# Designed miniproteins, single chains, continued (2): the designs that were tried, part 37

Each design is a single chain, and the fold is of that chain. pLDDT is the mean over its residues in the fold that is shown.

## One batch from the design tools (miniprotein)

Design m5345
Fold by ESMFold2-Fast:
Structure m5345 (fold): chain A 76 residues (1-76)
Amino acid sequence: SNATRSNIYDLINEAKEAAVRGGLISEEFAKKTSSKEILDEMLRRLGLSEEELLKLPEDTILQYAVLVLIELEKKS
């Protein structure tokens, strides 16, 4: 992976930790769901490429990752 891909995965991992701490998702769900699955779902929902997603503010990416995590757990 390159620096760009590392940064987005760090943001997604931060979102997972924040969502667990906030009681928004279970620790079990956070452990079984890969950062790649979350990224793929974010890109699918927004209709964006990874490059386009990374043009968004980091706080926006993090907040959206939390929302995607909540919705993915509800479907599990």
Scores: mean pLDDT 82

Design m5346
Fold by ESMFold2-Fast:
Structure m5346 (fold): chain A 80 residues (1-80)
Amino acid sequence: SSLVEALERLLERVREAVERGASPEEVLALMRELAAEMDPETRALVERLIRSAEASKASPEEILAMVEQMLRTARAKEAA
């Protein structure tokens, strides 16, 4: 699945940024850069997560958890 593969790549890059001590703003900027190269459906999903994280003033660790949850949901939907 292109969606699962894109979200797995996003999770890996976000995890690396958080491990390097990136700020919330840096993590969200990275997510926007990666989302720009995604298909419209996956991009819309990631952009909604970014907006939610900004609205809640999420920490880098909270953003990482949100991406992990999104990937789990996508995998579960494909398995059904």
Scores: mean pLDDT 86

Design m5347
Fold by ESMFold2-Fast:
Structure m5347 (fold): chain A 80 residues (1-80)
Amino acid sequence: SEKQKKIEADVKERVERLVAEARANGMSREAFLQRLAKEIQELKKKYNIKLVEIEVSADEVRITLTTEDGYTVEATVPLP
């Protein structure tokens, strides 16, 4: 789906930008997670996301977004 590809591309761009910013600024894990939560909230509003699932481990965050029309997008975000 073109819509799913657009969401996947936006998620990837936002994650890559946030990781680069965190690395450049020595961002703490807590600050990183707060910024990531804000990006997820913006994605939720922009794409009418029905369900957000977040799994946090020691070294990464796995995010699953499900849209109102049933598209699923997954992303894995490395933690600083």
Scores: mean pLDDT 84

Design m5348
Fold by ESMFold2-Fast:
Structure m5348 (fold): chain A 78 residues (1-78)
Amino acid sequence: SLKERLEEELRDNVEALRARLKKQGLYTPEIEKAIDELYRRALEAIDEGPKAALQAFLDGLKRINELVKKKIEEIKKS
């Protein structure tokens, strides 16, 4: 039940992130790959526990935020 709830919450958060970035025109293949990697690592970490899952999720978000910032700067220079 806790594992199922964490898996559902992770899936919902990932899909919300994808939808938001697509709406903003920031959903590039590189960002898609980073989101897929976040989802996979966080899903694996759920088996280790909530703390491990949260850490994997936050690490993945940090990477995605760096890629998003880079794409915004590229757009501003165009």
Scores: mean pLDDT 86

Design m5349
Fold by ESMFold2-Fast:
Structure m5349 (fold): chain A 91 residues (1-91)
Amino acid sequence: EREYALEVVRLAREIREKGLDPEKLIEQYRKAGDFEKARLVERADIVLEIADKLHEVGLEFLRWAYEKNPTPQIKADLARAEADLARRAAE
């Protein structure tokens, strides 16, 4: 259970770092008859989608928090999160 979760996270990192297409990897593993690895890639893709959605929700939360309690820390966190989103959108 724990080892499987760590393997999924490791695979998600590798996909993002190498700029791999998860859909193509899933197709490749299915063609090879490796349905277990295909499932790992599917789960890694879901983890990446959740991480991206949590980043969006985190941005909205930081904007709300800054409006309610404008601290230098929240301002810095918001600026960093917006910079990361802009960088990913430019790729």
Scores: mean pLDDT 74

Design m5350
Fold by ESMFold2-Fast:
Structure m5350 (fold): chain A 74 residues (1-74)
Amino acid sequence: SFEELLNETLRTLILYAEGRISPEEAIARLEEILARIKEEFPEETKVIERLQLAIAALRAGASPEEVLALLSSF
């Protein structure tokens, strides 16, 4: 479900913030989630844009708190 994909997104960032997964693993997982949202829920354009921005910020070395704030603003 869409809610499950959003929960998986949040969990991924929490695991990254706790140092339980690498930045590369976090990015890969978020890109997988983004691909699924685009495929299953293409009408969720604002969520897609914000997740893309969050992934870009993470790639640029943004803090976990900064990226979480972006996603929590959905």
Scores: mean pLDDT 81

Design m5351
Fold by ESMFold2-Fast:
Structure m5351 (fold): chain A 57 residues (1-57)
Amino acid sequence: MAKEYIEKAEEALKAGKYEEAIRYASQAVFEAIAAGDVEALQRAARLYGEAARKKAA
């Protein structure tokens, strides 16, 4: 379920675990695509971008 992975990605990002947040956000993207859930896809993509940006800094 995309929602579950989105929540895990948000928790990891909040804890500063950027690599873990990237992994969960990637899983959320796949789940959202499979479900055709545009809102979940947008949330997952935003989390992925945020985590990747924080990791690269």
Scores: mean pLDDT 82

Design m5352
Fold by ESMFold2-Fast:
Structure m5352 (fold): chain A 71 residues (1-71)
Amino acid sequence: SASNHKKLLELIGEILRLIGEILDIERELEKLEKGEKTEENEEKIEELKKKKEELEKKIKELMEELKSLPS
């Protein structure tokens, strides 16, 4: 049905959006890890790693939802 196709596209779109956010986080982490080892930068690295883990978990949940969609 058209409804299933729309849900598939919406899930793919959300997954791609979250991947984009992870790539932005990885870029920021690379800059911080190559920069000065300050306490403030270490705290920011920890926050970014936690955010990345939360986004990866959400992607996994959306991918499982995508797999459960009827063809």
Scores: mean pLDDT 84

Design m5353
Fold by ESMFold2-Fast:
Structure m5353 (fold): chain A 66 residues (1-66)
Amino acid sequence: SAEDAFNMGKALYKLGRLDEAIGAYEAALRLDPNYAEAYENLGKVLEKQGRLEEAKKYFEKAKELK
């Protein structure tokens, strides 16, 4: 499920496995394109990697879905 993929992303993020966390959040968004929290957390991972412009786009998308 989208929630299972999202929870995997959170676990990977806590382990510092940032690229794998991105993959898991992207999987959640493929299953549920309106999953606002997955966009928010994807943005946070990208921000952690210094990918600030990409992070901003995902934060804006998350805000639109609230």
Scores: mean pLDDT 86

Design m5354
Fold by ESMFold2-Fast:
Structure m5354 (fold): chain A 60 residues (1-60)
Amino acid sequence: DLALARELGARLRELAAQVRAGKISEAEAVDRLNALLAEHGLPTAADLEEADRVLVGAVV
């Protein structure tokens, strides 16, 4: 869903900006992102990162 992807992308950019500004910790941003992903029935950021590492490791 393009609309959902656009919304998630905007939220992720907002969280990243808040971490860079020192307003929230990286751990807090990850928790917020995971909660948003779970609300939409999507894999967590950690799950996606781990899947990407496994795929890259299998090819390289």
Scores: mean pLDDT 66

Design m5355
Fold by ESMFold2-Fast:
Structure m5355 (fold): chain A 71 residues (1-71)
Amino acid sequence: SLSARLERLVEATAKLLKEGGPQAVTLRNIADAAGVSQATVSRILREEGLTKEDLIFQAGLRIAAERKAAE
C-alpha cells in the first residue's frame, strides 16, 4: 500500500490531470494542490524512489479506475 503522504501526492496529481492535462503537472502545481512546499514533494519522491512520471502514471490508473466505477 502507498504511504499517506504519497497517496496525497497521487491525489493532487490526479486533480491536476483532470483540470489541466499533463502540462498542468509541475512540481509547483503538485505542491500547491497537496498543500506542501516543492522541497517537500521532491523529498517524498526521493525517499520513495519515485519520479514525477511515476506520479502521473499512478494518477492515470486512479482516474481510469474511478471512471470505470462510475459506469
Scores: mean pLDDT 85

Design m5356
Fold by ESMFold2-Fast:
Structure m5356 (fold): chain A 75 residues (1-75)
Amino acid sequence: DEEYKKKKEEIKKEKEDILKKIEKETEEALKEAKSEEEKKLIEEQKEAFKAMAEAIENLALKNLEKEKEKKLKEE
């Protein structure tokens, strides 16, 4: 199942791109932050976005696995 492997690699690459964007936006926001409270909120938001990216990857991989299973079960 070369097709499954390619789709899995694409999902992982998209997650890496998202994580890189989150890190960059977080660093820029931290440079603009003027209070410890703002910095704490920015860090919490970063962790939430990273967790969401992980969840999206996990859902995409789970859906891909279900798609593969369904195709195999129908034949």
Scores: mean pLDDT 80

Design m5357
Fold by ESMFold2-Fast:
Structure m5357 (fold): chain A 84 residues (1-84)
Amino acid sequence: MEELREKAALHFSRAVKAALDGNYEEALKHVDEAAEYFRQAGRPELADAIRELGREVVKALADGDTEKFEEAMARLNEAVQAAL
């Protein structure tokens, strides 16, 4: 679990950097890659939640919406914790 979480975190970090650079398509690709780790691990519901919430995180960052970013991150963390 922790190793998959760390790899997902790394890909979300890359998604954040891509969004800040204005590369929204590349950022979404990294979100999808992070979600794929959980899908391959047999957790499709968690993968779907991560993809949905990760996209909201990327969009909030691109829009400079701090409140929406924090809300999406909180929900993303809850989804990951619920999978333990």
Scores: mean pLDDT 75

Design m5358
Fold by ESMFold2-Fast:
Order: structure tokens, then sequence, then C-alpha cells
Structure m5358 (fold): chain A 57 residues (1-57)
């Protein structure tokens, strides 16, 4: 899980550093890639990304 958590954190940071107009597209791509890469549901990846985004604000 450490690799997954780090990948989610990296994705959240990239999303926050991306212009608002591009954030949704990047978030969708990150969810799809991470769900496939780690065999986790898209819903769970989305939840984890959102948790990290809130933590980083």
Amino acid sequence: MEEFDKAVEKAAKMILSTPESRREALREAAVDILAHRFGVSKEEVEKKIDEYIEKLK
C-alpha cells in the first residue's frame, strides 16, 4: 500500500498545481490509471485522491 499511497499523494499534488480548467481531466485520468495499476476500484482511488487534496489545502 505504500506505493499506492505515494502515487495518490503525487497525483493530488499534480492536480492542485494544475490550472483549474484542466484539473477535472487530470483527476479523471489519474483515477483511471491508478485504479488499473493497483487493482483498486475507481471509487476508492477517487476517495483517496480527494482525502489528500483536502489534507494539502
Scores: mean pLDDT 80

Design m5359
Fold by ESMFold2-Fast:
Structure m5359 (fold): chain A 94 residues (1-94)
Amino acid sequence: SKVEKIIEATRKLGETLARAAESLGRPDVAELSRKLSEEMIKAIKEGNKVEFSRSVSRLSGVVLLVSQELAEAGREEELEEVNKSLKDFNDAES
């Protein structure tokens, strides 16, 4: 179902961001990435569009931060993984 695809893409995005953040020495950002993806999954299951939109906005900030730090560190492969998981999430959400 579309709901299952969105949940899977959300979980994968959160895990990919968390691993990237951990590799950058940012355990605080890794924990936030996992927390936000879990909050998004809960909001999807509950049909809470307001909470979902809030968590998506916050996660977008994390994507920007992690992507910028990966680019500055020259971690092209990890940056490609983040970009792929974000694309998969956007495709599933549309």
Scores: mean pLDDT 88

Design m5360
Fold by ESMFold2-Fast:
Structure m5360 (fold): chain A 81 residues (1-81)
Amino acid sequence: ARELAARARDELEAAKPIIESLSAEEQKAANEQIAGQLERLAEIAEAQGDLETAELLREAARAARAGDLDRAIALLREAAE
C-alpha cells in the first residue's frame, strides 16, 4: 500500500507542472481523474488492512478534487512513509 502511495506521489509531482499549464476546465477534469485514481488506491489499501494509508489516500483525493495538488502531494508523501 505505501509503495502505491509513493508511486502516486512521484507521478503527481511529475504531472503537476503540466496540469497547472492547462485551462481551468482541463485542470478540473485532470484533478477529478487523479482523485478517482487515488480513491481506487485507498480501496486497495483498505482491503490490505492498511487503514492509515487508506485515509491519507482519501484525503489526498479530496485535496486533488479541490485543485490543491500541493496538499495532495504532501498527503501522498506522508502515506508513503
Scores: mean pLDDT 85

Design m5361
Fold by ESMFold2-Fast:
Structure m5361 (fold): chain A 61 residues (1-61)
Amino acid sequence: MKIAVVGVSEDLEEAEEKARKKAEELRKKGYEVTAVAALPSDHIKTVKELSKKYDEVIVEI
């Protein structure tokens, strides 16, 4: 199962950290995970695009 994790924050560095932390947890469980950072204004568009390519999209705010 391919999973995308979207970290959302007004601070891009915080968004990246949120995505990375959740992605690491899921990878330890054996999932294939891509971490993506997004600003609050862009996260809906990012989720829609990732939903076309991944089995599951998880949002971390």
Scores: mean pLDDT 83

Design m5362
Fold by ESMFold2-Fast:
Structure m5362 (fold): chain A 59 residues (1-59)
Amino acid sequence: SEREEALRLAKEAIKKALELGLSDEQALMYATLVVLRRFPQLTAEEAREIAEEALEELK
């Protein structure tokens, strides 16, 4: 599903940001922007929730 694709994309974005030494909050901001760029039909709030879910699943 589109949500599953967005979640996978968010996980990859968060992993890359954390590997670069960014904070969890910076990783969430980056992942939110990456998700919105690929899925522009999502709201900023929806994209942020997906990024937060992705970070939680990576812990």
Scores: mean pLDDT 87

Design m5363
Fold by ESMFold2-Fast:
Structure m5363 (fold): chain A 74 residues (1-74)
Amino acid sequence: KVEELEKKFDELVDKAIEYAKAGNIPEARKLLKEALKVMDELTKATGNDPEVAARGVGRILRIIGEILDAELKA
């Protein structure tokens, strides 16, 4: 289950970044919310492992950065 959550999280992050770069901010925000839910599940499933949490936060910040970059260009 943990491996499946990691794969799902990575897929959601990659798709959110793709949509943000394409200027589809509503879809990017939707995927960001889904990624946050999966990150919470993954962190809980690993007993609040700080390495898992740090990686998750870094990936989420990348999505936010791409969304902000796209919005600033609009």
Scores: mean pLDDT 82

Design m5364
Fold by ESMFold2-Fast:
Structure m5364 (fold): chain A 101 residues (1-101)
Amino acid sequence: DPDARLAQELRDLLDELLAAVVNGDKARAEELLARIRELARRLGLRVARTPEEIVDYSAAASARIRSTLDILRSNLPILNPEQQAVAEAAIAALEALLAEA
C-alpha cells in the first residue's frame, strides 16, 4: 500500500526530527522539515470529516504531527539554547502544516 508506506515514512521522519532537535542539528532539522512538508502534502493532510475517514492516512498523519508537537513543547524548558532554537523552528513549521490542513 503506497499510502501506508508514505504514512510510515512520515512517522520515521518525525522521529528523526526529534533526534535532530536533541543533537542541536539545525541543518538536518531544516532538511527533515522540508521532507515532512512534502509527504504531508502527498498524503493530503486534512481533518477526517466522517467516521469512514478514521482509516484515512491524512488523519493519522495529522495525529502524529500533533503528538510530535506535544513532545517538542513539553521538552522545550529542559533543552539547552542551541536545542531550543531548533525545537522552536520545528514547532513553528509543524504548527503551520496543521493550520494549512
Scores: mean pLDDT 76

Design m5365
Fold by ESMFold2-Fast:
Structure m5365 (fold): chain A 76 residues (1-76)
Amino acid sequence: MADKEKMLEVFRDFLRMREVVAQLMAKASPAEQRALLRQLADMGRKLADKLRALGMDQSLVDEALALADELEARAA
């Protein structure tokens, strides 16, 4: 149970990090923006894998993957 609560906290921290990265991107070059988006997408996929391994709700896994896919598409 504690591990699932910790992963929900990590998921919320990921969403907060996404907002910080968005603010940094406003001042970044196009190359830096693509690098930041790719890094954030990779983090989202790793989080989704860990959520799945812990047996978390599939909707959370799907949301993390959808966010990662969106970030990766924007990095292209």
Scores: mean pLDDT 75

Design m5366
Fold by ESMFold2-Fast:
Structure m5366 (fold): chain A 99 residues (1-99)
Amino acid sequence: SETEELVKKGRELLKQGKYDEAIKVFEKAKDSPEAQVLLARAYLAKGELDKAVEWVKKAIELDPKNPEARWVAFQVAVELRDRGEEEKADEILELANKA
């Protein structure tokens, strides 16, 4: 599908460290749970934690059993704790574990 091609292209851009380009590609497929997880990963890689939180929450809401979304949620929580945002980190971990 077009969504699968966009996800594949975006994943390649992520591997190359081209985060802004990857984000633009994933935004074209943003209603897909996989694209939402990859948006969270791209924003996390850029250090934009608030955006990473928004997209990982959407991914978990749309597909609560998605193991990639849960894994990205754990990574986001670690970075939030490293920056002293412990309450936000705990909220994200609870969402990931509740699914």
Scores: mean pLDDT 85

Design m5367
Fold by ESMFold2-Fast:
Structure m5367 (fold): chain A 109 residues (1-109)
Amino acid sequence: MREEAEALKKRYETLRKQDPAAGARAGIEYLQAKAAWGLSEAVDAGRRDPERAIELAEKMKKEVQAEGDRLIAWARAAGHDELAQEASRLKEDMVAAFEELIEWFRERL
């Protein structure tokens, strides 16, 4: 999970300088992989420590929001409005998933 997200991040950083459209697509894949990894880590932590799971989920939610916002702004500046919209929807879906997970753990405190 982490290794996959790191590989996708390097691909995104490389492509964004050479091919903005390919870079935006790679950025969307990276954001999705990062969110999936974060959700998995929070779930695993929550098996023994719900408070730690909430902390990890809130941290990753904040990181996904920040990186998503940067990707959206960059894609729009590059003239790729459709890819920016796709990234925006993904960001909203991932943030909602983290919020649902945080609420689920809070009910178990």
Scores: mean pLDDT 83

Design m5368
Fold by ESMFold2-Fast:
Structure m5368 (fold): chain A 80 residues (1-80)
Amino acid sequence: ATPEQAAELDKEGSKLFSQGKYDEAVEAYLKALEIRQKTLGDEHPDVASSLLGLSNALKAQGKEAEAEEVRQKAEEIAKA
């Protein structure tokens, strides 16, 4: 897995989200997140970006509690 693949998955997630395909968007963001966490570590700004995309998609699915947990983690990374 490469940083380029993670960036493409984030872009695909955004596209799927704009199409209302929230389940597929969550899957794309989770794949991007996994690659970025393994290659960059949990506290990298690119990980925060993937977490924000994931949070928005989870909220659109009605998973408000899960979305809020993910959003808070992204905010903590952005403040560091």
Scores: mean pLDDT 84

Design m5370
Fold by ESMFold2-Fast:
Structure m5370 (fold): chain A 72 residues (1-72)
Amino acid sequence: MTQYSEEIIEKGKKAEEALKAGNLEEANKYLVEVIDLTIEQIKELAKEGKLSEEEAKKMIEELEKKKAELEA
């Protein structure tokens, strides 16, 4: 369960480092990866019965929207 959380934290730190360096393109790349990993974690939680299918779908839709904003 914690595997995705660790990867999310690691990539979040890389995004912060890129922002510190003024590299907005690289920071956005890491933020997109964080969103992708978060979506996978939500899918895993739904499979485990810790989230309803409807809750997981709603959360994924919101994350996909945020990802589109970062890529735009």
Scores: mean pLDDT 78

Design m5371
Fold by ESMFold2-Fast:
Structure m5371 (fold): chain A 101 residues (1-101)
Amino acid sequence: GPLPTPEQVYDALLAAEEALEKSPRTGAQETLLEMARIVRKIAEKDPELAREVARYLFTDPEKAAELLKSKGYEEIAEEVKKFGERMKADNAAYRARLAAL
């Protein structure tokens, strides 16, 4: 389907965080919860930037980190960069496990 709007991603992540903290989670749901926590931290400083960053967290976390750094949020940018690096490593490990089947 079409890519979601930044506002749709932002609203969905914040709603997911509240719901998922109260129930058992899959690894995918834990990742979504972590994304929601990052977005909320940005929103406390810059709500408009948080909506833009939320969209890129699904598709291009490196770009999300660059946007944050360009706006002076270096600490949060580093958290997003580390999140993206871990997601890339987890995806590579998953692909390696599938190839071994």
Scores: mean pLDDT 73

Design m5372
Fold by ESMFold2-Fast:
Structure m5372 (fold): chain A 105 residues (1-105)
Amino acid sequence: SMELEEKLKKIKELVEKIKEHLKDILKDVTKEELQKALDAAIELDNPLLALKVLIGALVKEDDELAKRALEFLLEHLEELEEQIETLDDGLFKELAEEILKILKE
């Protein structure tokens, strides 16, 4: 959908600002592992794990996996917000909060 594509573009722009740092953190993570992590996130109803997959998929330039993660997250916004509130302060929490704002638009 057009709304899904626009949200994905905004999140991608946000991730691009720190892409070099995220590439270092995710250097040993494969696209196959991200796909399995998304399947686990859906099965376990874990939107925070799906958010991590969204970020990883965008860093690895797997737009189809990113779209799947985004679709799941849009149906689980309340649970995602609750999980983000439990995170320790840091880069990931700040990124997660900014992504959540885009998802709620």
Scores: mean pLDDT 87

Design m5373
Fold by ESMFold2-Fast:
Structure m5373 (fold): chain A 55 residues (1-55)
Amino acid sequence: QDAENRAVVAVANRAIEKPMTEEEVRKMLLDAGVSEETADRVVEALRRQGLLAPE
């Protein structure tokens, strides 16, 4: 589960440096072994903060 948390932080940091679409963020999280439930939560958090590309 620590590996999942590290993957989440890495993807969030990438989204801050270069805005990514919801689909791109979700795909990166799933490819990194993050669960669908956790990926959905991360995408929603990034959307609420305005860190996703608006397209």
Scores: mean pLDDT 77

Design m5374
Fold by ESMFold2-Fast:
Structure m5374 (fold): chain A 70 residues (1-70)
Amino acid sequence: SLLDAEVYLGLAEIYRAIGKLDYQKGDKEGAIESYNKAIELYEKARQLAPELKPVADKNIEDAKKFIEEL
């Protein structure tokens, strides 16, 4: 359902925040793990609600770029 997809989007945002915090603390490995978890959650959100694909795709791309720049 859309509500379930929105929950997954919210969880993805939490993991992105955790990843940023880990990076600020000097924990690059923790940051990568948290961003990868966020990517998985965005992928689940777009699978549950295909109408969220544009927002999920953008956030997945942004997260992957962040990991590449670490």
Scores: mean pLDDT 87

Design m5376
Fold by ESMFold2-Fast:
Structure m5376 (fold): chain A 75 residues (1-75)
Amino acid sequence: MSPAQKQAMIQAALDSIGRELDSLGLSPGQKQQLLSQAQGRFDQVAADAKDREEFLLGLTKVVSDTIDQGEKLKS
């Protein structure tokens, strides 16, 4: 997987998270903070993942964790 492919997948994941956080009704500040945290975690996954499978598993975990955090903020 090329760096450009990793970046494209990260951007798609961030866009997906952004839409989900919008549906939760979070404040703009809460959404921005969670997206910034997710970006940093995605960058770490891209740096640390040794293969395609590890990268995809890492992306899935960041997406799930970020949405879960958004749900908790709404509670």
Scores: mean pLDDT 86

Design m5377
Fold by ESMFold2-Fast:
Structure m5377 (fold): chain A 55 residues (1-55)
Amino acid sequence: KISREDLLRLSELSIEAMKYIVLALYAEDEEEKKKYLEKAEELHAEALALEKEAL
């Protein structure tokens, strides 16, 4: 059983991950691109962990 708070958290994590992916796509610096992708992967992993626990 997933709570409304967990659904909001999942949505926030997913939106933030997407923002970092977009930033990585438009980054001209390869170092910045890698950092954005790492942050996106961290947020995605956190979302997957929460989803597995809640669902």
Scores: mean pLDDT 80

Design m5378
Fold by ESMFold2-Fast:
Structure m5378 (fold): chain A 84 residues (1-84)
Amino acid sequence: MAIENLKKGVEAYKKGQYEEAVKYFDEAIKIDPNLAGAYILKAAAYRKLGQTEKAYEWMKKAVEIYEKDPEKYLKDVNLIAYYL
């Protein structure tokens, strides 16, 4: 499931394994391309890797998803809160 990959990505991010985190977030996006939270987390991981330009591009994709469907923002926030 996309959420399982999201959780694994967050775990890798917390361990400082940013390249591994990006891979898990990519798998989450492949399963659910509208999971804007995964784009935000991927951007955060790229920022930690010093890839500021890539981080900006992935953040823009998340914003575009939320702009088209603001309800997805609340869904993503609720999912992250539920699994914390």
Scores: mean pLDDT 78

Design m5380
Fold by ESMFold2-Fast:
Structure m5380 (fold): chain A 66 residues (1-66)
Amino acid sequence: SSRERVKQAAMEIAKLIEENKDKLSPEELKKLVDEKIERLARELGLSPEEVAQLRAVADQLITDAS
């Protein structure tokens, strides 16, 4: 389902943030996350709505990691 696919992608983003938050600047982390979202959108065939949801979740996760 759309919801489960976005949730799975969000978990991948959360793992990426957790593994890199102490190694990268906030700018570098955001760039890495943006690149990962683009790759996941292509690989999973996410709609523009699902990509928007994933970006919102990613922004929240970056904020929570700070």
Scores: mean pLDDT 81

